# Designed miniproteins, single chains, continued (3), part 108

Each design is a single chain, and the fold is of that chain. pLDDT is the mean over its residues in the fold that is shown.

## One batch from the design tools (miniprotein)

Design m11740
Fold by ESMFold2-Fast:
Structure m11740 (fold): chain A 80 residues (1-80)
Amino acid sequence: MTEEEKEEIEREMIREVKEAFTREPSEEERKKAEKLIEEYFKKGLEKMKPEDKPVVERTRRAYEEVREYLLANLAEEAPE
């Protein structure tokens, strides 16, 4: 796989995540994911299965990136 192919895949994934987060159906999934993440971080990190820990961390990172992106767009204060 070439580096261009990797960039296209990453770009498409980011685009899909951002678009899904903006859609109404993803609003419930967003709240459910946020609630699950909070539950794990408040009382569940030590109880998490070692196998699930990377998945939770990846989901949290993606959610934070999308959240930051949406906050910037909703504020309508993009310099570019």
Scores: mean pLDDT 54

Design m11741
Fold by ESMFold2-Fast:
Structure m11741 (fold): chain A 102 residues (1-102)
Amino acid sequence: SAEERAREELEELRREAERFAEEFDEARLEEAVRGAALLRLLAELGVEDEALREEAERGARRLQAAFAALVRLGEDPEAVAERLQERVERALAELRRELEAR
């Protein structure tokens, strides 16, 4: 029935929210942000280290999942994108500073 489908959709949304709450701590979000920033830095430098790139790509995928979850929970997509982009730019600046110091 329509009521059964609505209940299934609500349960799925609740499971997504619970999983997001379990995965969304500031340390894990910062790791995801750092991974996305690292992926951009590796592309900028032309680095082809497969293992390092795979690690960076995992972080970028986690950040994408966090964005999708926040949008599904009713946050404005543009506001979330701006907030996450600011965090990525800050992490990228930190990585560039670390590289320049060495």
Scores: mean pLDDT 74

Design m11742
Fold by ESMFold2-Fast:
Structure m11742 (fold): chain A 88 residues (1-88)
Amino acid sequence: SELEELRAYAARLGLRPSEFEKLRMLSMLAQVDLRELMEAWATSDEESRRKLEEEYIKKAVENNPFLTPEQVRDLLDLLEQLVELRAG
């Protein structure tokens, strides 16, 4: 399936399962291509990743005006924690 192929690609890029699920949610909310976002994230340092997250959270809010940036960040943080808890 497309989703399994994307998960396999994320693993090849060195992304953790929690990072994949976070980027998947963010790409869906921001209405951007997940593969492109994963590639940008994988090639970025910590500071560039922070800027990417801020940019795509802004796009997510623009596409979902009933959400605040804080609510999007909280959702992404909760999703990462849930995935990591299930893996441990």
Scores: mean pLDDT 85

Design m11743
Fold by ESMFold2-Fast:
Structure m11743 (fold): chain A 91 residues (1-91)
Amino acid sequence: MEEKNKRIEELVKKAKEYTDRAESLVEQAEQALKDNPEEAHRYLEQALKDIEKAMKYAREANKLDPSAKEIGRKAAEVYGRAKRLLKELEA
């Protein structure tokens, strides 16, 4: 069980790292949205790539321990925020 716990912790850590990175990129995109929409678009593309990795790690963690749902929820929230901003840029 200790090996399983260490694996869950590693997956959660990776999911959190990618989620935090994606959230930072989304914030940079929000700041750039009005002044530099091309730069905002690049930040959102990178954020989506990072959040897809975060969601993959979160899914693997949740398969091992359903109590890991919280990190998956946070990743999904950042994904939704990035997709919403991308639609605003394309509108």
Scores: mean pLDDT 82

Design m11744
Fold by ESMFold2-Fast:
Structure m11744 (fold): chain A 109 residues (1-109)
Amino acid sequence: IEELFEKAIEAIEKGDKKGAIKLFEEVRKATTSPELQLLLTAIILALEGKLDEAVELVEKLKPVIGDENYTKALLVVELLHDGYFKAAAEVLRELFERLKKEHPELFDT
């Protein structure tokens, strides 16, 4: 899923919303983690302009991923909604690196 995730972030950096959505949908299908599926769904919703729905899903993740990762996830969905794609891609990359180190169980197949 790392290769698909990197391609999705690259699509965001280029401002390709439709390409990014498709790639995040592929990452979501490749994971068995309900929490990672929720996070990816929140990112997709933010890219579709559905900020309130994206924030609601991120709030549900807070007890699992912790306060710092929750704050980063919230920032990602806000930046994506507002069209700050390069900044969103940077924060999202940091968030996934942190989640992979702190919560490796979320990335188990």
Scores: mean pLDDT 82

Design m11745
Fold by ESMFold2-Fast:
Structure m11745 (fold): chain A 95 residues (1-95)
Amino acid sequence: SLAERLEEIRRLTDEIAASKDERRVLELARRALRLLREAADQASEAERPAVIEAGRRALDAVSEATLRAKDREIALELAVLEVALAVLIVTLESE
């Protein structure tokens, strides 16, 4: 269900914010983006604000993780995910 997917995204976002393992953060960020895209595709017009809010929280966590990243390759991959999250949010807000 959408509610279960949004709850999983929330848990992933919390772990991204809390984790010091850069490789794990990258894996979690990739999973959060995939689940957000699936949530966006599934969401009705009435449910879209909840998906946007989940996306904004994930974007904030990934942005902070990108700034903390010591590995340049991981930082670049996180920055790409940050851009993808921002594009998804703007697209959803434009509908």
Scores: mean pLDDT 90

Design m11746
Fold by ESMFold2-Fast:
Structure m11746 (fold): chain A 96 residues (1-96)
Amino acid sequence: SLEEEAKKYLEKVSEYLRKAIEAADKGDVEKAREYIEQAVRYAEEAGRYISKYKGKTFGEATLGTVAIGFSVLSTTSEPSEVFREGTKRLNELSNK
């Protein structure tokens, strides 16, 4: 389903943002940049599915997905919790 595809990409966004932070903490700025670029690409893919699912514009959906990824990362480092919180926020956007 479109929702399941969006959830897969949201999980990947959060994973790569976490990897970017870990690389930056180690002083590997080049690797951190590469992980951020991958997170953005996954956010664009998630945004494509979210736009179809929720009737939002592609740009709004992409920015929303990235914001959700950053927000969850600030409160937890566990992938399952990131996925759960991301799913909750996607459902909240769906009900508008």
Scores: mean pLDDT 64

Design m11747
Fold by ESMFold2-Fast:
Structure m11747 (fold): chain A 58 residues (1-58)
Amino acid sequence: SDADVALLSRLTGLPRATIRRILEGELAPPSNFAAAVWEELPEHLRERIIEAARRARS
């Protein structure tokens, strides 16, 4: 959703276009992606990031 993209863009400093690519599994997230704010993220968004990272690495 746009709200998830906006939240991650604000928290990580990455452009919304880059966040969309990460969440769609088109781009592997950097090793430090959202690490500093991981526990502040909603559970559904943490699950979405983990699943997208798995898709990008396959």
Scores: mean pLDDT 78

Design m11748
Fold by ESMFold2-Fast:
Structure m11748 (fold): chain A 101 residues (1-101)
Amino acid sequence: MSIEELKKKAIELVREMKEMVEKSNLDPDVKKLLLDTLDKIIELIEQGDYLMAGASAGTLEIHLTVLHKTTEDPEVAKVLDEMADKAAELSELLEEVLRMQ
């Protein structure tokens, strides 16, 4: 797989996560925090800063995991769990891009 293909997959994962946040029943302040973080990750990927994009994705995964453990809403928990899985996949894709450079 080319660096360009991995970059496209990474951006698509971030856009999927943004849609999940927007459609979720998460608190509006939490939605804003997550959307701002996802927008920053896209900007870093577009700038070619895959190291900082990967670090941001890793931090996002940790935050999503903490939110999942503290929520009592099963629908919110499911969305957070799916997003944490996507954040982990994003981190792996960005690490692969770094290994190919």
Scores: mean pLDDT 83

Design m11749
Fold by ESMFold2-Fast:
Structure m11749 (fold): chain A 93 residues (1-93)
Amino acid sequence: MKRPSSEEIEKAIEDFLLNPSTSLKKIAEELGIEEELFRELLSRYIASLIYKLKEGDESIPQAIRDLVEELLKNIEANSLDELIEKIKEILKK
């Protein structure tokens, strides 16, 4: 089974963050992976972005910053693992 490259997955995540109206199922299907795996990878990516923003990383595009700020209004987490799980729950809605 051909696995998508890390670059292909990262691009798909970034495209979703810039246009969140796109179906997660459709993106996972186009990548040839399961929706649950894509949701896991997306949640880890968002958690990493939140951590970088807290450290003052100015390399993150404004559109992604705005999305992360909106997510943070609805999430309280004491650890990276807890943050990932809460993001996964939000993405299931």
Scores: mean pLDDT 71

Design m11750
Fold by ESMFold2-Fast:
Structure m11750 (fold): chain A 72 residues (1-72)
Amino acid sequence: SRVAQVRALLDEVFASIGISPAEHRKMVRLSLEGDVKATDELQKIYNENADRILERIKELFPEQEIYILKKK
C-alpha cells in the first residue's frame, strides 16, 4: 500500500539521521498523546528534512499530486 511505502521511506530517512523505526514510532505516539517535547522534536526533524522527503516521494510516485504546507 502507499501508506506502507511512505512509512518505509520515513523510516529510511529517520534511520539516516540516527533514529530507529521504533524510536520514530515512539516519538509519533508521544506527540499524539500531547507530549510537547516529542511534538517539537518531530516538527524540527520533519521541517529540516521536508525537501528530502518530498523529493523521495516524487521519485516513488512521479504522477501523484503532492500538497505541501508552507513552512517558512
Scores: mean pLDDT 73

Design m11751
Fold by ESMFold2-Fast:
Parts: C-alpha cells; structure tokens; sequence
Structure m11751 (fold): chain A 59 residues (1-59)
C-alpha cells in the first residue's frame, strides 16, 4: 500500500504513547539507570507496534 509510511508512523506514535504510559505506572528501584530503562521501554513499545503494523502490510 502506498500509505505504508503513514500507517507505520501512526503505529510508532501509538507505541510511544503506550511506552510512556508504561513508564508512568512503573516503579524502578534505586541503583539502576532508571532514565535509560524508561527510554528502552518506550523504544520497545514503538518497535512492537511498528512490527505489528509491518506484518499487517506484508499481505
């Protein structure tokens, strides 16, 4: 589909939003790099959302 870029962009935004909600509800212990872990959580959610959308578009 020629709209693949727009659909992937939407998936990226949804993943980022979900990641931010996840870090808001997460409790991270002292003694770890909490900011780095939060960033990784957001990136993982974005990656999952984008991969799901790519799979749908691979039909």
Amino acid sequence: MHMEKELLEKAEEEGRRLGEEMVDTSTLPEGIDAERIKKTMIENMVSLAVEKKKRELEK
Scores: mean pLDDT 72

Design m11752
Fold by ESMFold2-Fast:
Structure m11752 (fold): chain A 71 residues (1-71)
Amino acid sequence: MKEIEELIRQAIETQRQIEALRAAGHSDDDIRPLQQQLGQLLQQISTLVDESDAEKLEKLVKKIEEELKKK
């Protein structure tokens, strides 16, 4: 499912941006818009995934994380 893969990729990238901004000493006000975006992405993923596909989702997340680490 291409949509779910793209949403997971965006969520991981947004999480990394939040962590990078915190490490650089940025305020919670600078991070808040990214936290809101991450929340929206996670909500969209949850609406597309059935509980029965949880194992497939976990494998997909690990695959995307590994692809992002190689860049």
Scores: mean pLDDT 74

Design m11753
Fold by ESMFold2-Fast:
Structure m11753 (fold): chain A 70 residues (1-70)
Amino acid sequence: SLVDKIFEEAKKKLEELAKNTTDVEKFGREAQKIIDEALKKLEELGVPKETIQRFADELRKYVEELLKKK
């Protein structure tokens, strides 16, 4: 689905950001931008708020896992 594609693209962008960014603070700011852009796309598609919140929580958890490796 388009929703799954948006989620997968966001995770891929976060992985690429983690590989290319050594500054933890910069990584955090850029990661939040990627998450915000993905959530806006989901909202534009009329995805229910509860579903958007679950995706937001999953992406933020993924960012925390990437941060543990920096």
Scores: mean pLDDT 83

Design m11754
Fold by ESMFold2-Fast:
Structure m11754 (fold): chain A 90 residues (1-90)
Amino acid sequence: MKEIQELLSEAVEKLVEAQKLIMKVRTDPALSKEEKQKLLEEARRKLEEGKRLAEEVLKKSTNPGAIETAERLLKTGDLLLKVVDKLEAE
């Protein structure tokens, strides 16, 4: 189903973009504390949207492969949100 594939692709894209923002915060020594916080807020929003899209797949799909992929994306999103929380506390 095209809709399910599009939801999964968008969820992956959101998680990848969030990961890039997290990596920039961790690796760029030129970033100020305010700039780091702004990037982490953007990463959080992308992770929350990616999780929402994965949850929509779980609600709409009966395909085992799509369900398993969506569950893995939710788990990855939760792990990355924990990383964001830790970095925001620093």
Scores: mean pLDDT 86

Design m11755
Fold by ESMFold2-Fast:
Structure m11755 (fold): chain A 87 residues (1-87)
Amino acid sequence: ETEKRTEEIKELGEEVVKLIKEAAASEDKEEARKLLEKADEKYKKLVELLKKAKEAGDEKTVEVGLKELQRIYDAVLAAKEKLEEVA
């Protein structure tokens, strides 16, 4: 169902943004790297769900997924200097 897919994508996007912010705020480079690895795994799952939604013609879920990808991109840019230090 469209609503369930939309909720799952929103939840994953929220979790990825939170992990990126926590990584950027971390004083421990190793901890920051582990948080980014977790963010990457959730990001990949979000992208897979978005692809499935596109294949299913679920325009509402695709729109929500693209907005979540934009939020993740903005979070990465805001944390870029710190993330480059960890990576």
Scores: mean pLDDT 80

Design m11756
Fold by ESMFold2-Fast:
Structure m11756 (fold): chain A 95 residues (1-95)
Amino acid sequence: SLDKVIDEAIEFLEELIELVREGVSPEDVAERATVRTIDFLIFNGQHTEVVSEMIKFSMRVIDIVETLSEEEAREEIIRLAEETIKRLEEIRKKS
């Protein structure tokens, strides 16, 4: 169901926030985000709005890591993940 796919996406984003807070490097977080987004696309590609948000998230994380300092990247990744969770909850409300 759409709700389960959104729950999985939110759980993944919450996991990434935790990894950033625990000191995992922004580069490693970007790798994890990219791999999980590809897996999410393969297994949940029919949920196009959710997949689109996850693709946008992973692409922005890569840009953040390439352009910001490590400290700024950590703060911005957390902010982006929280904003993406909010967007996913809005998708849930519209379904």
Scores: mean pLDDT 87

Design m11757
Fold by ESMFold2-Fast:
Structure m11757 (fold): chain A 96 residues (1-96)
Amino acid sequence: MNVEHFKNAVVAVLNKDFKSLYENVLALNPKVTIGTILSVYAAVKNTPNLTLEDAVYTVGDLIGVRNIKVLEDNITFTYKGVQYTIPRSSIEREVK
């Protein structure tokens, strides 16, 4: 998996940026329909106080990642048996 697309999709959820969410999710899961992304985006827009955890689980569900943990310094998950780690700060500094 290109972890940068996962990070960018999480940032897009937190920033409520539909174009970035669509482009990054499509890069990771080209079989996701526009209707699915629109439904997710509508839910995101209507969620007050959206957390980093909410955004990570939302993107994880769209892509099919497993074993998600949102830790103090890092986000970890598995995809097809491979463990990925993203520094939490790399997402937090991109949020508007």
Scores: mean pLDDT 83

Design m11758
Fold by ESMFold2-Fast:
Structure m11758 (fold): chain A 76 residues (1-76)
Amino acid sequence: SEIEETLKEIEEAVEEAKKKGLSKELILDAEVELGMAHISAGVGRVTKDYEFALEMLKKHLERVKEVVKGKKLEKA
């Protein structure tokens, strides 16, 4: 499913951040985004609002990719 595929992409991006030796703060930001992505996926599964869940997952993926570039995240 697109939700599982997008979650996997987020997990892989978080692992890339760890492999790059980024600061503990940046890695924590990426881990928080992954946690929020799992929550959004769970909500989509319960509510059957898969379109909204997938949109949220893609936003979390985008934010983790910014962390991989060494950028600090602003609070959403």
Scores: mean pLDDT 82

Design m11759
Fold by ESMFold2-Fast:
Structure m11759 (fold): chain A 80 residues (1-80)
Amino acid sequence: SAIDLLKEAIRLAEQGKVEEAAEKLKEAVRLAADEGKLSVEEEIGWILRVIGILEDDLSEEEKAKRLIELAKELIKRLEE
């Protein structure tokens, strides 16, 4: 499920695997849209937020923390 992919993204980010975490988070966003849980505009918005974290002038640790928070926010959106 999209939630399972988001939990994997959190695990990868906690291990400092920023690029892998971002790819799993984007995969989860696309799956949630395919399942009808996100509109096309919401899908684009979430993907752009992931890209923004990766492109910001932040440390890898700070990028990981922001990806974890973003994944948690999306889990809450998909569960509620």
Scores: mean pLDDT 87

Design m11760
Fold by ESMFold2-Fast:
Structure m11760 (fold): chain A 85 residues (1-85)
Amino acid sequence: MTVEELKERAEILLRSLPEVEKKDPKIPERIAEIAEKYGLYDAAEAIRNKDYEKALEAVKEAIEKDPEKVKKALEEMEKLLLEAS
């Protein structure tokens, strides 16, 4: 997986959260908890504040620093969304 593919996956996931929240308001909080688990504290805080543009910027910065860690976080988040559907 390239850094660009990882950024695209993060954007798709974060842009889906407003619609997901309408179906289950607990899911964005669970996504923020996963972000914290992987040390993505700025992204977690932005998600809780419903500032998804700021969350995306924080995730992009984290990808540049540690793409493998962010990949694991995104895989866990995507699995949560699939299981919650």
Scores: mean pLDDT 83

Design m11761
Fold by ESMFold2-Fast:
Structure m11761 (fold): chain A 104 residues (1-104)
Amino acid sequence: MRERLLREVEEYLGDLVEALKRIAEGRKASGPIELSEETRRLAEEVRELVRAGDFAGALALIERLIAEAGEQLEKNIKDEADRHLLAGLPTLLARVRRLLAQLE
């Protein structure tokens, strides 16, 4: 069970890093996947932190990316979709905290 949950959280947080970085770069979270080298590196970094049991490090990385995505979404606050995404960021962070707590 724990090994399966670790793999699922690892995959989820990697995908989340990719989505948050796309938002922070001013791109849509969905569409053709063009991953920058930085985005690939950050996604692998969070996966490695989860594999190593460094859940505090994984959380800190996600918190930083959520802050960067939020800053970018605030620049486009007139867009309804961007306002909706911005409003959802605290709930997303709470979900990540709960998932990582389950692995401790």
Scores: mean pLDDT 75

Design m11762
Fold by ESMFold2-Fast:
Structure m11762 (fold): chain A 83 residues (1-83)
Amino acid sequence: MLERLRAMRPAAREIAEHLEATAREELERLEKENENNKDEEAIREKLLEIARKAITDPEMREKLEAVEAAMREQEEEARKRAE
């Protein structure tokens, strides 16, 4: 889970480290719930929700918003490419 977040963007790596420190239990639960779920979109959505709840620091929230925007842009590009 966190490895996937780190692979997306450098900013996502900082978020992943923060989540490991503050929301490790929630992340472990997410991984367990999705061990048989290959729906990447649903997994990303849940991970972002956990991040939004765990990250209360304004600086980290700004980085989270940047990662979220990048993920949405990547999804839109993938959809256009599939046309």
Scores: mean pLDDT 68

Design m11763
Fold by ESMFold2-Fast:
Structure m11763 (fold): chain A 69 residues (1-69)
Amino acid sequence: PSDAELDAAALIVHAATIYSVAKSANTKEDYENAIKELKRLREQAESLGLEDAVAFINDVIKELEEKLK
C-alpha cells in the first residue's frame, strides 16, 4: 500500500476505536470528548487529503452527535 493508504487506514482504525470506547462508556461527557477527538482527527485527515478517512470520521461524528439527543 502507499503511505497515503496506510495513513488513511490508521486514521480510520483510530476513529473506529474512539467510537467503540465512547459507545461502551455511554455517558454524555464521553460522547462529547469523543466528538472533540474525532474533529481533531478529521482536521488531520483533511490536511492530508485523505477523503475516505474524512468521510468515515464525519459519519462517526454524526452517530455520536445523535446519541447526545
Scores: mean pLDDT 85

Design m11764
Fold by ESMFold2-Fast:
Structure m11764 (fold): chain A 70 residues (1-70)
Amino acid sequence: NAAALAQELIDELVTQGLTPERKRKIAERLLEAGVISEEEAQELINADGKTVRGKLLEIAGDPTAASYRA
């Protein structure tokens, strides 16, 4: 499910860090799973690490996602 995928991606982010290549992989996996739109995927690829983390936490249903919003 979407929340489980987001949690897996968060765990990878915590373990391996966030690079431009990994942001693209995250966006692609979420798009392929039908969790986000193509436009949202493009926004995520161009987003900073804080925004990417916030989006993943939001999809995972984590209430701390709000702490990553502007």
Scores: mean pLDDT 75

Design m11765
Fold by ESMFold2-Fast:
Structure m11765 (fold): chain A 63 residues (1-63)
Amino acid sequence: MSAEEHVERAERGVREAIERGDAVAALAGSYDAKQLAEELKKQGHEEEAERAERLARIGFEAA
């Protein structure tokens, strides 16, 4: 799976959790997105890492 595909999958998961009103799933997805951002940054995928960091913030705010 590419860096972009990983971010898109994470974005779908958090969005679906928020749409369902599932705060626990949104929080879990936010932690996963934060971990993904750190991993992508280590690999040099800075744009995708920033997207994952924004996703983590959105999920935390929605929970």
Scores: mean pLDDT 82

Design m11766
Fold by ESMFold2-Fast:
Structure m11766 (fold): chain A 98 residues (1-98)
Amino acid sequence: SAEELHRERLKKEVEEAKKALQKDPNDYRALVTLASTFAIYPELFSEEERKKLLELIKNHPRGIELVEYALRLTDSPFAHPDAEKAREELEKILKELK
């Protein structure tokens, strides 16, 4: 129940961050929330949502900082098994930005 409540809270935070990005696609705080959640819980994102998030990060003035922050989170011992794929996608974007 505590884990379920935490996941429901994360889903709510993800939806609020998505709404913020609809209003401002460069909302850095919203992108930090989505990038960090994606790095730890990539399963919360559909393929379309993942592609849109990575595109927004790539086009952000602070995109490199966002990707480097998210990559640090993929090394967490609490990261989801799918975090390896999230790491690979983030590393690809980092190479495109550098």
Scores: mean pLDDT 79

Design m11767
Fold by ESMFold2-Fast:
Structure m11767 (fold): chain A 69 residues (1-69)
Amino acid sequence: SRLQELIAQLRKDIEELRKRAKELEEIARSLKETNPEEALRYRILADLFDISVAASELIVARLEAKLAA
């Protein structure tokens, strides 16, 4: 169904966001001792991506519940 295709695409988009969050976390960690201000900036960006992942997963869960009904 079109709804199943949409859910599959959203799950792929969520995985992309999760990968980007992890990359930003690794950059923040690598900079912590040498440039703590820049490390904090990357930490904040990683947190924003993690929040976006969590919000998107809630949307997917609601769509899956609608599909199951």
Scores: mean pLDDT 87

Design m11768
Fold by ESMFold2-Fast:
Structure m11768 (fold): chain A 95 residues (1-95)
Amino acid sequence: DELKRLLREAIEHLEQALKYAKEGDVETAIEHVERAIEYLQKALELATDPEVKKLLEQALSYARIALNFLKKGDVEKAIELLQKAIEYVRKALEL
């Protein structure tokens, strides 16, 4: 369905961001996090289940904080936060 499609797109972009951050390509990582945030915002608007909404709000929070750390050049902290964002989106997909 549309919600699960948006969540899969968000995961794909978050995983690409994680890959590029680990490779030191911070600029490409930022682009992927920004795309993931767009998909997560759309998913949150579409979600009706309160438990799914809570998980997506947490994922969005982690993704936004990760984006700020990438922009500051704190790649190690960004990687940790991106992994948490992925975890929460995957939990939402399982519901």
Scores: mean pLDDT 91

Design m11769
Fold by ESMFold2-Fast:
Structure m11769 (fold): chain A 108 residues (1-108)
Amino acid sequence: GVEKFREAVREIAEEVRKLRAEHPDDGTALARAMQEGLRRLAEVAKELGHDEIAEILSKPLEEAFRAFQEAYEAGRLDDPLFRIALVGLMALAGAITPEEAEKLLEES
């Protein structure tokens, strides 16, 4: 469960990193890749039985970050899957680098 989700985050974050490096000025392509990446992460979370995480990742970006802030305040980031989902969201949104995302995934 956890390893499959971590692997999915790595793969999707790497695809977005590559796109950003190759097409840094193509904001439309980047936004589309981010949206597709979040959709794929939501599907993996759902397949692993984590409907709550899948619901959060299916939200608009601002609402997803708010939901993770609420999860943090509720102590839910003690769950590795919530931490991995947050790392995926942050990496796809460009809030952290793919290198920082990899480090955080190893610590989760």
Scores: mean pLDDT 78

Design m11770
Fold by ESMFold2-Fast:
Structure m11770 (fold): chain A 79 residues (1-79)
Amino acid sequence: DLEKEALKLAEEAKEAGKKAVELAKKGDAVGATGHALLAIGNALTAAMLLAKVVGKEKGGELANKAFQEGGLPGEIKAL
């Protein structure tokens, strides 16, 4: 079940993100970075799985468009 797997990864990303913020507030830059990277990885995987759930044929196209053409928003690159 891709939806259930995506939800699990989204929850794990949220918890890793909370831990990263907590460690950053304590001055643990290494621990904070490690947990932030885990949060990003889990969030990206969850987003990819949700894109596949939205429409099996369209999900892959939307994911490719978002991550290959979308990347960072152009507005952020312009800053």
Scores: mean pLDDT 68

Design m11771
Fold by ESMFold2-Fast:
Structure m11771 (fold): chain A 89 residues (1-89)
Amino acid sequence: PSEEEFDEEVLLALAEIQLAILKHLPMTPEDTRRLADRAVEILEKLGKSKNKKIREEAKQISRDMAEVARKAGDEETAKRFEELAKKIE
C-alpha cells in the first residue's frame, strides 16, 4: 500500500482505540473533551478519504462515538459526532 493508505489505516485504528477509551474508561470532563477533539480531527480527515471502505468505517465510528457521548450525558459532544457522520459520504 501507499504511504497515504498506510497512514489512513493507522488513523482508523487510532480512532477505534479512542472509541474504546471513551466507552470503557472513566475520565474527567476535561480529558473527555480533549479525546473527543482529537477523535473529531482524525475522523474528519478519514471522512475525506478516496477509499470508500475507510469513509464508511469513519462514519460508523462517528455514530458510535455520538451514542457513547449521548449515554454519558454529553449532548454537545454527541451532536458534534452526529453532524460529522452526516457529512461523511
Scores: mean pLDDT 82

Design m11772
Fold by ESMFold2-Fast:
Structure m11772 (fold): chain A 76 residues (1-76)
Amino acid sequence: SEEELLEELKREVARLQELAGRFLATETDPKKLAQVNQILADLDKGLLQKADAKDWAGAVELVKEAIRRVEEILAS
């Protein structure tokens, strides 16, 4: 349902905020910082488009993809 997707979106956004917040507080590599900031900027634009379309399933997938990309940078 839409309500279930919105709750999943809130959970995934909170997870990304925690992950990115810890990264940005501790990371000193300017290239990694630039990559994460770009991921977050691209996500903000994508989420606005998904919200305008009320595509909450697509919004959830965008956040999950952003989390995966940030985790890949952390692992490198």
Scores: mean pLDDT 88

Design m11773
Fold by ESMFold2-Fast:
Structure m11773 (fold): chain A 77 residues (1-77)
Amino acid sequence: SAAERAERIAALERRIEDLTRELKALQEQLAKVKEQIAENPDDEELRKQYNEILDEGEKVGEEYLALVRELRALRAG
């Protein structure tokens, strides 16, 4: 129904906004850890943190792209 479609669009838009905020926070964390690595290049824990943030960013980014594609399809159909 039109109501169910509207509810799904609203839910997708809200989740996309949440993921956009999460991606920005992860980008800020990456920038901070990158600066810390520049100051302490031999710190293995910082390199581990950097890789963990990259892995999380990939997962969040994949969910973001899937939801954006779904939203686009719902708006087009």
Scores: mean pLDDT 89

